# Ledger of designs, part 102: designed miniproteins, single chains, continued (4)

Each design is a single chain, and the fold is of that chain. pLDDT is the mean over its residues in the fold that is shown.

## One batch from the design tools (miniprotein)

Design m15535
Fold by ESMFold2-Fast:
Parts: sequence; C-alpha cells; structure tokens
Structure m15535 (fold): chain A 80 residues (1-80)
Amino acid sequence: DDIIESLGLMAKAVTRSALSRQSPEKVAEGLRKLAEQEEDPEVRELLQEAADAALAGDGDKAVELMGRWAELKSRRELAR
C-alpha cells in the first residue's frame, strides 16, 4: 500500500544519498552490519546483495535492493 511504498522510496533515497556522500566500501560495511543484526534470512539476504552491488559499483542495483528490503521488512512487521 501507500505506506509500504513510501518506506521503500525513502530507503532508496537514503541509500542513494549515502552512495553519493560515502565510498562504496563504507556503504557496503554499513549494510553488512545491518545484515548481521537481521534474524530473518530473506531480509538479511537483501541487505547482503545490496552490499555486494554497492561494492561492484552498481549503485542503482543497491538502491533497488534497499527499497525491496524496506518493503519486505515493513510487510513482516505489519503481519505481527
């Protein structure tokens, strides 16, 4: 719905901003730290893939994966 979509768009914007202000290595490190704290393997996988995309220089892929991460996380939290 609109709320989940808005959270995905916000995550994309934050990720794009981080990639413009920080090195890919620093962004990937931050995403890996988030993945270590995530207990849901599907949610963790999205963070790990986003970190790998950032390190590969594929910023657009990293942004897209972070949007998916935020939407999946929000859906899982709303289902509780």
Scores: mean pLDDT 83

Design m15536
Fold by ESMFold2-Fast:
Structure m15536 (fold): chain A 76 residues (1-76)
Amino acid sequence: AEALLEEARRLRDELIEAAEAGDEEAAKRAADELAALHRQAPEEIRRELTLLVVAAAIELMGLGMTEVAKHLVQAS
């Protein structure tokens, strides 16, 4: 379970880094991987992954990546 949280944090960091660089394609790919982890999450870490996804979406919206943020939330 902890390993999935660490992977999710890594993907979040990649997602935000891509967004800060203005690379919408890279950001969308990272968002797809993060959303897939969230969908596969066991109940024990579901809440923490949900909060991580929501926080990432808020950061994406702050960076002007509104479509990537919507995609992340809807795909999760």
Scores: mean pLDDT 83

Design m15537
Fold by ESMFold2-Fast:
Structure m15537 (fold): chain A 116 residues (1-116)
Amino acid sequence: SLREQLREAVEEAIKNLEEDIKKHSEGSSEEVKEKYKKLLEIKEKDPEVYETAKVAVASVRVGKAAGLSREETLELADEFAGGLGARAAEELLESDDGDLLESLLKAIEVIEELKK
């Protein structure tokens, strides 16, 4: 079914996201290096926030690749990352910057703000 294909796609995207993050961090600018450093600091400080943000980003990427509506993409994010992840995914769909490191940092910012 489409739902099973989407589930498998999100699980694969989550597994591959660490390699995608590393690939993006290998950019030549100091700005990219500072963003990557922030991600690593958050991963060590609050691994649950980091993992939820990764799942939210993976869900948005899969939704866009599959041509899902905004609502369908948010339902996918909610299924995998819960309400915090769905809210992060909503913000990512509004910002549409396309940069993986920026998307992860934005997702983390949303999740941290909602946990206060």
Scores: mean pLDDT 80

Design m15538
Fold by ESMFold2-Fast:
Structure m15538 (fold): chain A 67 residues (1-67)
Amino acid sequence: LEEKKKEVVKNLREGKGDVSDVIELAQEFVKAGKPEEAREFLLELVKEGLIKQEDVESMLHYLGLVK
């Protein structure tokens, strides 16, 4: 998961990344029993400006990570 995370972040910073790669990786964290790591990953991407806040809100809802 750590190697995939680095690759996804690198691709997003280079403008080669896709939102689908982000949600797939976040789902892998959730399935591995690491929902907080999935949530932190998505929030970090918003803080860095790599994805839109509204897209992250949709992903958090889809993954069941919202209150």
Scores: mean pLDDT 77

Design m15539
Fold by ESMFold2-Fast:
Structure m15539 (fold): chain A 58 residues (1-58)
Amino acid sequence: MEELEKVVKSAPKNEQGEIDFLAALDLAEKAGLIERDSNGNPKLEDVLKVGEIIEKLN
């Protein structure tokens, strides 16, 4: 979870000055910290984890 938080924190900010959620998901996937399903969608549990980290950091 610490590695995921670090990656999410490094994501670019959106217009509101908050971490960009889609960019954070993309970076976490590229870092191998979350997986996409056979249809190319991130798992719901991983989406929720990234969202919780963003909410905590903002």
Scores: mean pLDDT 76

Design m15540
Fold by ESMFold2-Fast:
Structure m15540 (fold): chain A 85 residues (1-85)
Amino acid sequence: DVLEANEKGLEIQARVQAAIDALIAGDVAGAEAEIDAILASFEVSERARELAAQAKAAARAGDVLGAQQLLSEFAREVIDDVLSK
């Protein structure tokens, strides 16, 4: 269903953007909550789960730029997992 796929893609993008915004604001717990919400809401690949874990680790370490890069890769992987199937 194209409409359902588009809705899921927009939700994933919105949650990833919220996670990035939280990281920029210094809210690591808020960023982790958005990542966890994506993992709970969508069936994702092992690669997406690995990227999520790496993004959380970077966020906890205060590596905002590294976490943003990992979140961008995570978003692409999750969107591909959800929309390409």
Scores: mean pLDDT 81

Design m15541
Fold by ESMFold2-Fast:
Structure m15541 (fold): chain A 93 residues (1-93)
Amino acid sequence: GEIEQILDEIKQALENGDYDAALDLLEKALKTIEDPADKLKILTHAVDELLKKGNYDAALEAVKVALKVTDDLDVVLSAIGLALEVLGKMLDK
């Protein structure tokens, strides 16, 4: 479906090292998707892939994008949790 296509496009941008394109795709997805569960899936996958690449600054930027474009409480709380996870990874280095 559309969610799987968006996840694949974000993954391809990240594999190419195009972090700006991946963040733009994430922002568009979070603005256009109505289901909070699907928003959370996309945000979580983007942050996880950025953490796997070791790009903690881009992972934090992904969380900031989510906090700017959504007012859904479940997504906001999950984004805060992801920010804490990213900060924890940075400190464990």
Scores: mean pLDDT 82

Design m15542
Fold by ESMFold2-Fast:
Structure m15542 (fold): chain A 89 residues (1-89)
Amino acid sequence: SVITLDGVITKVEVEGKLTYVTLDVPNAREKGVKVGDVAEITVTVDGKKVVIPGTVVEVNDDGTVVVVTSASDAKYLKVGQKVTLTVYR
């Protein structure tokens, strides 16, 4: 099954070959998002849709979700951007 959620980027951190993207997704835990889930972050950059594959590594009770993607994807990700988080199960 597929879960689709609206979120906002609150932090972007590049460490080595990985980007850690922190998203504010208030209903993530209630919708059943879990650590280890395969995910996609969809952002709009210069009017074009960009789909970034990743993995959920943290889900917090405060509605914060951390997704890990590649270091090369950090250029598409900015604090304050509205995104769609798609989770595959």
Scores: mean pLDDT 88

Design m15543
Fold by ESMFold2-Fast:
Structure m15543 (fold): chain A 62 residues (1-62)
Amino acid sequence: SMEEARQAGRAAMDAALEEDPSDVEGATRKGVQAALDNGASDREAAQIGRENRERALAAYAA
């Protein structure tokens, strides 16, 4: 489901940021790949990646 893809993408990005918090772009790519692996379309995975990237950058700026 889309919700499973979103959860997988977020978890993969969070895990990548825990390993290297300076590599937001690399973490975003890992999140996109996890969403694709969990049934998201290319468009859906790209949207999930943008949402997760924006959230990570906003948290870092706060």
Scores: mean pLDDT 81

Design m15544
Fold by ESMFold2-Fast:
Structure m15544 (fold): chain A 106 residues (1-106)
Amino acid sequence: MEEKRKEILDVVRKLMVDILNAVKAGKSVEEIRAIVEKGMDEIEKILDTVEDPEEQIQLAEFAASYFLLLLNFYKDKIPEEYINAARRVISEKFLEMIKKAEERLK
């Protein structure tokens, strides 16, 4: 589990760098959404390697919480519309991950 948390942290940190660089480059909200979707897909692939569905849920919660915390930390460097778009993608992908793990519990 510690190794999986480290992999998730590395993905989220890279995502934040990619978002900040895209904002500086004047990329569109749609391009920011695509960056976040790609990163959330990378996190889902990490979760798919976890055998225990309860551990998958814990790691998904950790990933979403950490990403949202970093977005809040950088809120003064990122326009509100980009933050809101990123939050929506994170929430949607997180819900998908939780549903998938819950189906394995039944």
Scores: mean pLDDT 83

Design m15545
Fold by ESMFold2-Fast:
Structure m15545 (fold): chain A 97 residues (1-97)
Amino acid sequence: MEKKKKTEELAEKLLKDPSGRAFGEGARYLIEKGIVDAAYYMAMAYFKGNSYAVKSIKLVGENGDLETLKAVIGFVIAGIGDEFERELRERRREEES
């Protein structure tokens, strides 16, 4: 219960202000806790909009169960590189246009 409440509080903080300082603090905390997907989707939201941020924040808040978080972390680590490169490419294309 206590750990779930802490992740929900952090998720709300990131959703409220994903700017440089707040994002940096939140992303580092999530990475240290092994919840890399939230940090990644917050970074993507910086480039493309809010849908990925909302998805990431809800995932962190809703998945306070330790075993579920371990599974999510495993999938995120496996896929994060390709998705990040795709988002950067899309943003560069949009800025060129």
Scores: mean pLDDT 49

Design m15546
Fold by ESMFold2-Fast:
Structure m15546 (fold): chain A 71 residues (1-71)
Amino acid sequence: MPSIEELLEEKEREALRLYLEAAARGRVTPALVAQLNAMGREIRQLYEDKAPKEEIEKKAEEMLRFLREHL
């Protein structure tokens, strides 16, 4: 099983790819950036609080789904 660090790195790379696609389509707004920053803070807080890997992964996937829905 991947470590929590490997999982977060993988999800960050995927989020960056989706963000760049949104930017290329002119769909990045200050509101979108603010929401992504809020979601990223929630994921970091769960990691710092030593939350279960499954909970952290669920929040990371929620962020990826948000990006896919707003492309």
Scores: mean pLDDT 78

Design m15547
Fold by ESMFold2-Fast:
Structure m15547 (fold): chain A 104 residues (1-104)
Amino acid sequence: AEEHYRLGEEALARLDYETAKEHYKKALEEDPTFFKAHLGLIYASALLRDFKTVDEVLERIRKNKEKLNRKVTAVELKSLATLLENMGLPEVAKKLRELADELE
């Protein structure tokens, strides 16, 4: 999981969002609770305007909320929402904030 997460981060640094997305998906196939890979997958997918994958990841977080640190997850989702809103994706930001509020 960690190795694919690292490869995803390296792809993001190159602005290669498609490659980043595939590596984050592989990290989550190995460890579905690897929360950092959920955040990376939301970010890369949102920038690709792949809102179906964004919605699927948010639903996976919602279904697995008891396996996650809910307070930390909520804070990280709100931080990502602010970043995405500043990048011109306010609709995605709203969905992330709504999930964060559900976790609190």
Scores: mean pLDDT 83

Design m15548
Fold by ESMFold2-Fast:
Structure m15548 (fold): chain A 99 residues (1-99)
Amino acid sequence: PIEVSPEEARNLIQDAIDMLEGLGKTPQFEFSEFEKKSLEFLAEVMEKAGNEEGAEALREARENGKPEYFRRAAEELRRAFEADEEGMIDALNEVLLNA
């Protein structure tokens, strides 16, 4: 496990939002193991940040693979990050340190 700087954490969260927005534009029939692990990781980050709705949206997106769930997950992640950047960075580092 590693700890990332606030700048690195911001970049990771933005990359995650971009990934979810991309998945929200195109139906997926199958996800790579890396994509599945990334969605699980993001759900844990959202849960640690106290955003249960965001964590649920990510888990639903992983299970159902429909663009609408990925768009919702992206919106929830962006909203959480804009509302509490410090809390999201702390949650990200907590998940990374315990991975």
Scores: mean pLDDT 77

Design m15549
Fold by ESMFold2-Fast:
Structure m15549 (fold): chain A 100 residues (1-100)
Amino acid sequence: EEVTVIEGTPENFRAFMDNVNRLLKDANEPLLSEEEIEKAGELIEKITIRISESLTEMTVELHLKDGEVIKVTVKGKNLREVLINAAKKVKEALLNYLNS
C-alpha cells in the first residue's frame, strides 16, 4: 500500500485541488469554485492518500488544523474510476464540512 502525504502549503493544496477539479471535469461533474478552494485551504493542515496495491481502492484523509480528520474511502474497477470517485467524494466531504 502506497502512502502519499501532501503538506498543507498553499502550493501543494492548490495542486491537489486542481487535480480534483480536472477529474470532476472529466466526469462531467460540477467543479469546486475558487472561493470553496480558498476556504478549504484555510482549514487543511495536510492530506494523506492511500492507494491499495490492486489500484481499486483509495482512502483520502483531510487533516484539519483543529485536529479533525475527514476520511473518504472509494472503490472502482480500475485506477481511473477510483480517482474519479475519490474526486467526487472529496468534493462532497469538503462541501458538507464547509456548509455545516
Scores: mean pLDDT 81

Design m15550
Fold by ESMFold2-Fast:
Structure m15550 (fold): chain A 107 residues (1-107)
Amino acid sequence: MEKKKKEVLKLLEEIIEIAEKALAGEMDLRDALIEIAVLIERIRSVLLDEELDEAELAAKVAALRAQAAADTSRSDEELREVLEKLLEDAKKIKENVEEIIEEVEKQ
C-alpha cells in the first residue's frame, strides 16, 4: 500500500473527527473550519506531489476546500450547515480513497 494514500486517509479521518466534535458542541465551529481548511490543503499538497490524476478525488477535495472557506460574517447556523456538508463530503472522499487502497492491495 502506498504511503501517500495512507496519509490522505489519516487526514480525512482527522477532518471527520474535528467536524463531529464541533457539531457535538465540543469545539468552536469557526476554529473547527480553520483546522479542517489546513488539513484539506495538506491533502491537496499530497495529491499534487504524487501527480495523482484522480480527477474525481481532486474535484471532491476542491469542493471540500470551498466548503471549509470560513466566512466570519456567517451565522453559527450557517457554519453548522457547512460543517455537516463537509462531514458528508469527507466521508465520501474517505470511501473513495479506501477503494483505491483496496485496488492496490489486490494487485
Scores: mean pLDDT 71

Design m15551
Fold by ESMFold2-Fast:
Structure m15551 (fold): chain A 66 residues (1-66)
Amino acid sequence: MSREELLAKAEHIDKAAEEAAKRNGISLGTARLGVMLASEGYSPEEIAEKLGISLETARTIVEIAK
């Protein structure tokens, strides 16, 4: 993967997490933790319950993490 592609992907993920956090009223820390949990194989429902966020937000995080 080129440096340009890697930077673009990282920026896209960070932007999506920050925007989702602002729109849904969750912290960036919560959004980032959700991405990590999704990478470990947790379901959107489990992530939503563990972090106290909406299912919609958890689903978005899971889609980004895949």
Scores: mean pLDDT 72

Design m15552
Fold by ESMFold2-Fast:
Structure m15552 (fold): chain A 57 residues (1-57)
Amino acid sequence: SDAAAAQAALDAAREVLKSHGITANDGKEIEEAINKLPLDKQLEVVRAVAAAAQAAA
């Protein structure tokens, strides 16, 4: 379901951020944290989110 894909995407983004020492609990915090990352780390989040969303869809 779309909801499951969205949740998986948020969970994947949260895990990548955590691996870089960043805590974010909701979609807004995750978005703000991603926007502060250098481009290479932003791409890491995007890749993880895309993979998780595809697996959950």
Scores: mean pLDDT 80

Design m15553
Fold by ESMFold2-Fast:
Order: structure tokens, then sequence, then C-alpha cells
Structure m15553 (fold): chain A 87 residues (1-87)
């Protein structure tokens, strides 16, 4: 697997603040079958974690949306999370 591009938008929240962060990555796999399997698994994981909140290192993150789309050997993965700084 190769990471072809990775982009994060949104600012880290200050203490007591909430921001919306987005993450987008394009990954390349060795085969179209491997790419499709990864996208299918990512879609399954997004379905399970959307609306769930995780707390780590003073940040509280809730996944608002996620998508993974395979095209040949490439997978575009995108997700948005609401992040609150509770430190």
Amino acid sequence: MKILSEERTGEEPAPGETTVLTHKAVLEFESAEEAAAFAAKAKELFAEVVGKTVREDGLESTVLSGSAEAEGTKVTISWTAEVTNVS
C-alpha cells in the first residue's frame, strides 16, 4: 500500500472549544481486489463508529461521517469528526 495524498482541514480546538476536522486520503494498493476489500472494510467500520465518541489526550472526538470509495487499485477515504478540547 502507498499513500498518494493526505489532507487534513480544520484547526485544533482550544481548551473548552469544539471544531470540525476533515481528513481525506488517497491510497494505492497492489491489486483492485485488495483496494475493493479495504474500501468495503472501511465502510463497515464507518457504519459502526459514526456517532460514537472517543476520548484521548484531552480531546473528545465524535465521527460525523465517513466514506471509502475504490476505483481500480486506488481508494479515496474521507471522514469528518467533531473534536472538543476537554483538557
Scores: mean pLDDT 80

Design m15554
Fold by ESMFold2-Fast:
Structure m15554 (fold): chain A 78 residues (1-78)
Amino acid sequence: IEELRKRAKELREKAEHYEKLAREFQSLGDALLAAGAGPEADRLAQAYYSSAEVYRALAEEYRKEAEELEKKAKELEE
């Protein structure tokens, strides 16, 4: 039971890490679009947005796995 909770905590930390990366890449994309430097900056902004989407997907997967482990640990304590 403690092992499941520890594993879930580690997965939540990974999810938070990737969510932070996603937000940072989105901010970089937003900054490039706001700068209005032209098509090259717009293309780079889209690349950052694509990276943000990948990191969000990873964060969601790790979060879901952590939630499932936490639920299983709670059920085993009943």
Scores: mean pLDDT 82

Design m15555
Fold by ESMFold2-Fast:
Structure m15555 (fold): chain A 108 residues (1-108)
Amino acid sequence: MEKEAIQAEIDVALAHGYLAAGDYENAVYFAERAIKHAEKVKDEEVRTRILLEAYDVLGRAYEKLGKFEQAIEWYKKALEYAQKLGDTVTAKYLENRIKEAEEKLKEK
């Protein structure tokens, strides 16, 4: 298996773990590392899946930090990759997350 793909998958797993633990700063750190490693992955489908997961973690972490504008930016990136994969279920999930975050920006 490609070294960059293995490293990116490890970093995504760590990002998910930190997100679940409420450590949003480390979730962001490992998701950003996963993106850097994933960009070097030669297999387009593997690269696209890892980028999708990493950008979803960034969106969720920024949402938990109350940074809704940044969360929307990262969810839109994740949505591009879900659409590229033809993953209509994940695309709809991300569209709903974007809508909810946009609604929170309008609420006082």
Scores: mean pLDDT 88

Design m15556
Fold by ESMFold2-Fast:
Structure m15556 (fold): chain A 63 residues (1-63)
Amino acid sequence: MLSDETLNLLQALGIPQDVIEQLAAGADPASLLDSSQRAYLQSLVDAPDLLSPQLREELQALL
């Protein structure tokens, strides 16, 4: 399940509202996120000390 903090991060990154709502509902990220969106999220996960451990784990689950 995605925390409010993770949902707020996705909104700040410009991910479409309908995609965020579907991800919050537990939809498959691979069907909702395109290759460029996944690459961007991967770059955030790969950056050391950029995200809290919780945010990193939740974003990793979306990849």
Scores: mean pLDDT 75

Design m15557
Fold by ESMFold2-Fast:
Structure m15557 (fold): chain A 68 residues (1-68)
Amino acid sequence: MSWMQLELEFLARMTPEEKLEYAEVRLEAQRTGDWAAARERMTAIAERHLDPELLAQYRAFLDAVAAQ
């Protein structure tokens, strides 16, 4: 699946507090281009809501973005 589809999958499962934290980290990464710094925090939130197979795909997408 696409990264956007995968994000939508776990966003629906988040608490309001997790959604805010995730949104802040993601927007900061978009603003600064520092996806490597955001990767750990975004992955920690995602792993609470994704199974291991989907989490592996999510990590691969973040690694690809961070490698830019």
Scores: mean pLDDT 77

Design m15558
Fold by ESMFold2-Fast:
Structure m15558 (fold): chain A 67 residues (1-67)
Amino acid sequence: MGEATVAAVQQALAQAQRALDDEGRRSGRVTATATANGVTVTVSADWEGETVDGRDVAVLVDPVVTV
């Protein structure tokens, strides 16, 4: 993946994880935009809470990447 795509995905995951941890939500939708090396990428995804290795984490479902 390009740097802008990675950054946008990380921002989307961070938003979803905060909603899970701080608001007690288990699902929702997130949109994040990032720019790297002159490329701007927007990621939009639904997210769901999942338990991985005994930890509650947010996972993105069917992310759509727009360049």
Scores: mean pLDDT 79

Design m15559
Fold by ESMFold2-Fast:
Structure m15559 (fold): chain A 88 residues (1-88)
Amino acid sequence: MENAKKSVVEGLDYLAEKYPSVREILERTKKRVAEAKSLEEIIEVLREAARELEKYLPTSEDPEETEKAVFALRAAADALEKALEDLK
């Protein structure tokens, strides 16, 4: 759990530096991940952030940056979901 939170937070920091147009949403997502009490909650937070960015995409200042952030968030959520399945 602690390692998963650390990896996700570090990943979100990297994405916020690389894609400044979506930094605000990524910073908010980072706070929600830090407050999460389970891997399932982290996965949900990442999927919600991806949906929020996808809704923002049509009005985004940088659609390519926003799309790449959505892809990265979904990929991270999918990786965590697979790890959770492997723990069953």
Scores: mean pLDDT 80

Design m15560
Fold by ESMFold2-Fast:
Structure m15560 (fold): chain A 76 residues (1-76)
Amino acid sequence: MASPETLRKVAEALKAAQGPVSEEEIAEMTGLSRETVREAIDELLKAGAVKKIKDPRDPSKTLYKLINLEKAEELA
């Protein structure tokens, strides 16, 4: 389970990106491992803070977008 600090870092990265980003991009932005990013994203998705979007250029890839900053902050 991701720590509140980890959830905050991932939420801030999503906010800074200002668009949909992959788990790999979030890992690069935050310096966290892909495993840690995945755990944080799963928690943010369950809370309704983040939305999954399929990449129209690569439908095998999933992108994530921050849709509710207040919900993300509740987890941090």
Scores: mean pLDDT 77

Design m15561
Fold by ESMFold2-Fast:
Structure m15561 (fold): chain A 60 residues (1-60)
Amino acid sequence: SDKQRYLAKAAAYSLREVGGTATEEELLAVADDPEKLAALLIKSGASEEGAKAGAEALSK
């Protein structure tokens, strides 16, 4: 969806600022799966708590 695409782009940009490696496309591909999205965010440098909260927000 447009909202998920926007949030994935914003998340990828924010992760780049802190040295993260996840791309907009990678985030969008798992946007409907909060567990996979959280795992990708953690791999990209997010905290476990932050990744879980962010994944729930993006998957809605």
Scores: mean pLDDT 71

Design m15562
Fold by ESMFold2-Fast:
Structure m15562 (fold): chain A 99 residues (1-99)
Amino acid sequence: GLKDLAIRTLERAIELLEELAKEVSGEAREALEAAIRALREALEIVRNATTLDQIIEALDRAIDAIRAAAKHVSGRIRLELEEEEGILAILRGIVKITK
C-alpha cells in the first residue's frame, strides 16, 4: 500500500543521505545530519499514520529537509539530493491523487 511505499522510500532516502554525509565535512555534514534527523522523524510519522494526510505531512517535512540541506552542498551531492527531493515529490503527488 501507499504507507508501505512511503516507509521504503523514506528508508532509502535516509540510507542515501547517510552515505553522502560520509563524503562531506563541516557545515555540509551538519546540514546532511540535520536532514537525516528530519527524515527519521518523517519516517516515524508515516509508521504511525492512520490517514493519507499524515503521510503527505511527513513527505512535506522530508522534502523541506532535503531542500534545506541542498543549499549547503554542491556538485554531485547537490544533484543527488535534488533527485531524491523529486522522488519524494512524485510520491506525495501519488498519495494526494488517491484521496
Scores: mean pLDDT 91

Design m15563
Fold by ESMFold2-Fast:
Structure m15563 (fold): chain A 64 residues (1-64)
Amino acid sequence: DEVKESFLAMDKDGDGTISEEEFEAGLTSIAPDGSEELHQALLSLFDLDGDGTLSEAEIAELMA
């Protein structure tokens, strides 16, 4: 599963979640001058659950 592989690649602490810092670093690496709208939409997901992390399910939704 490509989503799972991408998720695991960004999961630096290996706890099954991606922190806001880790995700920003990964996203910037993939698309250094990518869509600002995408960045803003992704940041809103961290605010949604209030703990500053993304789960595998949230990553799957982004890739839909």
Scores: mean pLDDT 63

Design m15564
Fold by ESMFold2-Fast:
Structure m15564 (fold): chain A 100 residues (1-100)
Amino acid sequence: MEEELKRLEKEVEENKDNPAKMIEIALRAISLAQEALKAGDFELALRALEVALKALEGVLSPEEMEKLREIFEKMKKAKTKEEMEKYFREFGDLFYQSLS
């Protein structure tokens, strides 16, 4: 997981002018965050979602980005696995709605 996160961080910097590739990177980062949450690695999950947010800054509207960042901040303040999983679901739902 750590090596995949480092790869995604590099790919975000190299592909910022390619919206299709940035959406792909965001999907991979969200998938990595889900795996990290299942493993109990909440710090890695948050780092992966931060990569997803960076990838989406050039793709989504400012309003959609603000909503995603608000959910991300709630995840950072979550005290239980249940709260983290709830906000992760809300993040994913909003992201997929934004692509529709």
Scores: mean pLDDT 83

Design m15565
Fold by ESMFold2-Fast:
Structure m15565 (fold): chain A 80 residues (1-80)
Amino acid sequence: MDAVLQEIAEQQKLQDEALKRFRDTYQKEVEEEQERLKNTSDTKERIELGVEMSFKRMEKMLDFREKVRAEAAAKRAAAA
């Protein structure tokens, strides 16, 4: 039995769950943004929405990473 292999398997399982949760949240937002884009008839407004979607996507990813980082830091502080 290899303890390292067990730890790797546990980490992969946790990562799969985290990725699924993030993907579910992210996909819903992307679908909502796409609906807004489809309902916009003005070409200029569609371009602006496309840029806004890209920026919002980046902001959401950055915010999610900060949340995860803060949670990890809080766990470390509590463990100390």
Scores: mean pLDDT 69

Design m15566
Fold by ESMFold2-Fast:
Structure m15566 (fold): chain A 78 residues (1-78)
Amino acid sequence: VEEVIKKLEELAEEAGKYSEEAAEILRETARRVKENPEKMVELVREGISKALSLLSEENQLKLAEKAKEVLDLALEAS
């Protein structure tokens, strides 16, 4: 759980270069994961999807690899 939260915060910093709103969604997702670890995979999927939808296709592609890392880590931890 801690590693997923850390990776979400790192993804938020990267997303913040393109959209502060996207970064805030990812930070809120990290808080929700900490409060509800049993829903971690669902929260991570929804948070990443929502945050990326605020970005252009070019910027979504730039973050795709890191977003996948976070999701894969959440799936392993569940």
Scores: mean pLDDT 81

Design m15567
Fold by ESMFold2-Fast:
Structure m15567 (fold): chain A 76 residues (1-76)
Amino acid sequence: MLTQGNLVRFLRDLAGLSQRELAERAGISQSTLSAYERNERIISRENFLRILDAVGVPASERPRWEALFDEALAAE
């Protein structure tokens, strides 16, 4: 099933970033990002938007990614 953690990992893989690099770009700790990718913590919408910005998702595509985020959140 699609999870918030899997969605973040997929976005990171598309950008070719390590967990550390994505965390630094998004302005969150690496431990928090690791917990997000493991589904050990709920991802806030604000932090998800920071992740989208950090991986270079255009503003025009954000609604599609937010819809996937909401679907993954509802499945948890």
Scores: mean pLDDT 80

Design m15568
Fold by ESMFold2-Fast:
Structure m15568 (fold): chain A 96 residues (1-96)
Amino acid sequence: MEEKKKKIEELVKKAKEGKMSLLELTGAIVGIILGDEELAAQGVEAARSGDRALAAAVYERAREIYESMKPEEKEEVEELARYAEELLKPLFEEAA
């Protein structure tokens, strides 16, 4: 939990510094929340390349991983998702 929160905070900092786009940030965070580093990398690549097919594949894989999780693991994912949303809200408001 705490290690994943720290990774999310580091990614948010990179986005604030202009080192990654908000779409790349969102893709990376999904993978981190689900504990899948490959999914995080594919999410970033889909955002960076604009590959809609890859983005759809990443989304479906994320869904499959989440649905296969134990209730305990799903609870952690939901807590991390809420934490990420709180951090992301100011960034999206600043971008508008």
Scores: mean pLDDT 79

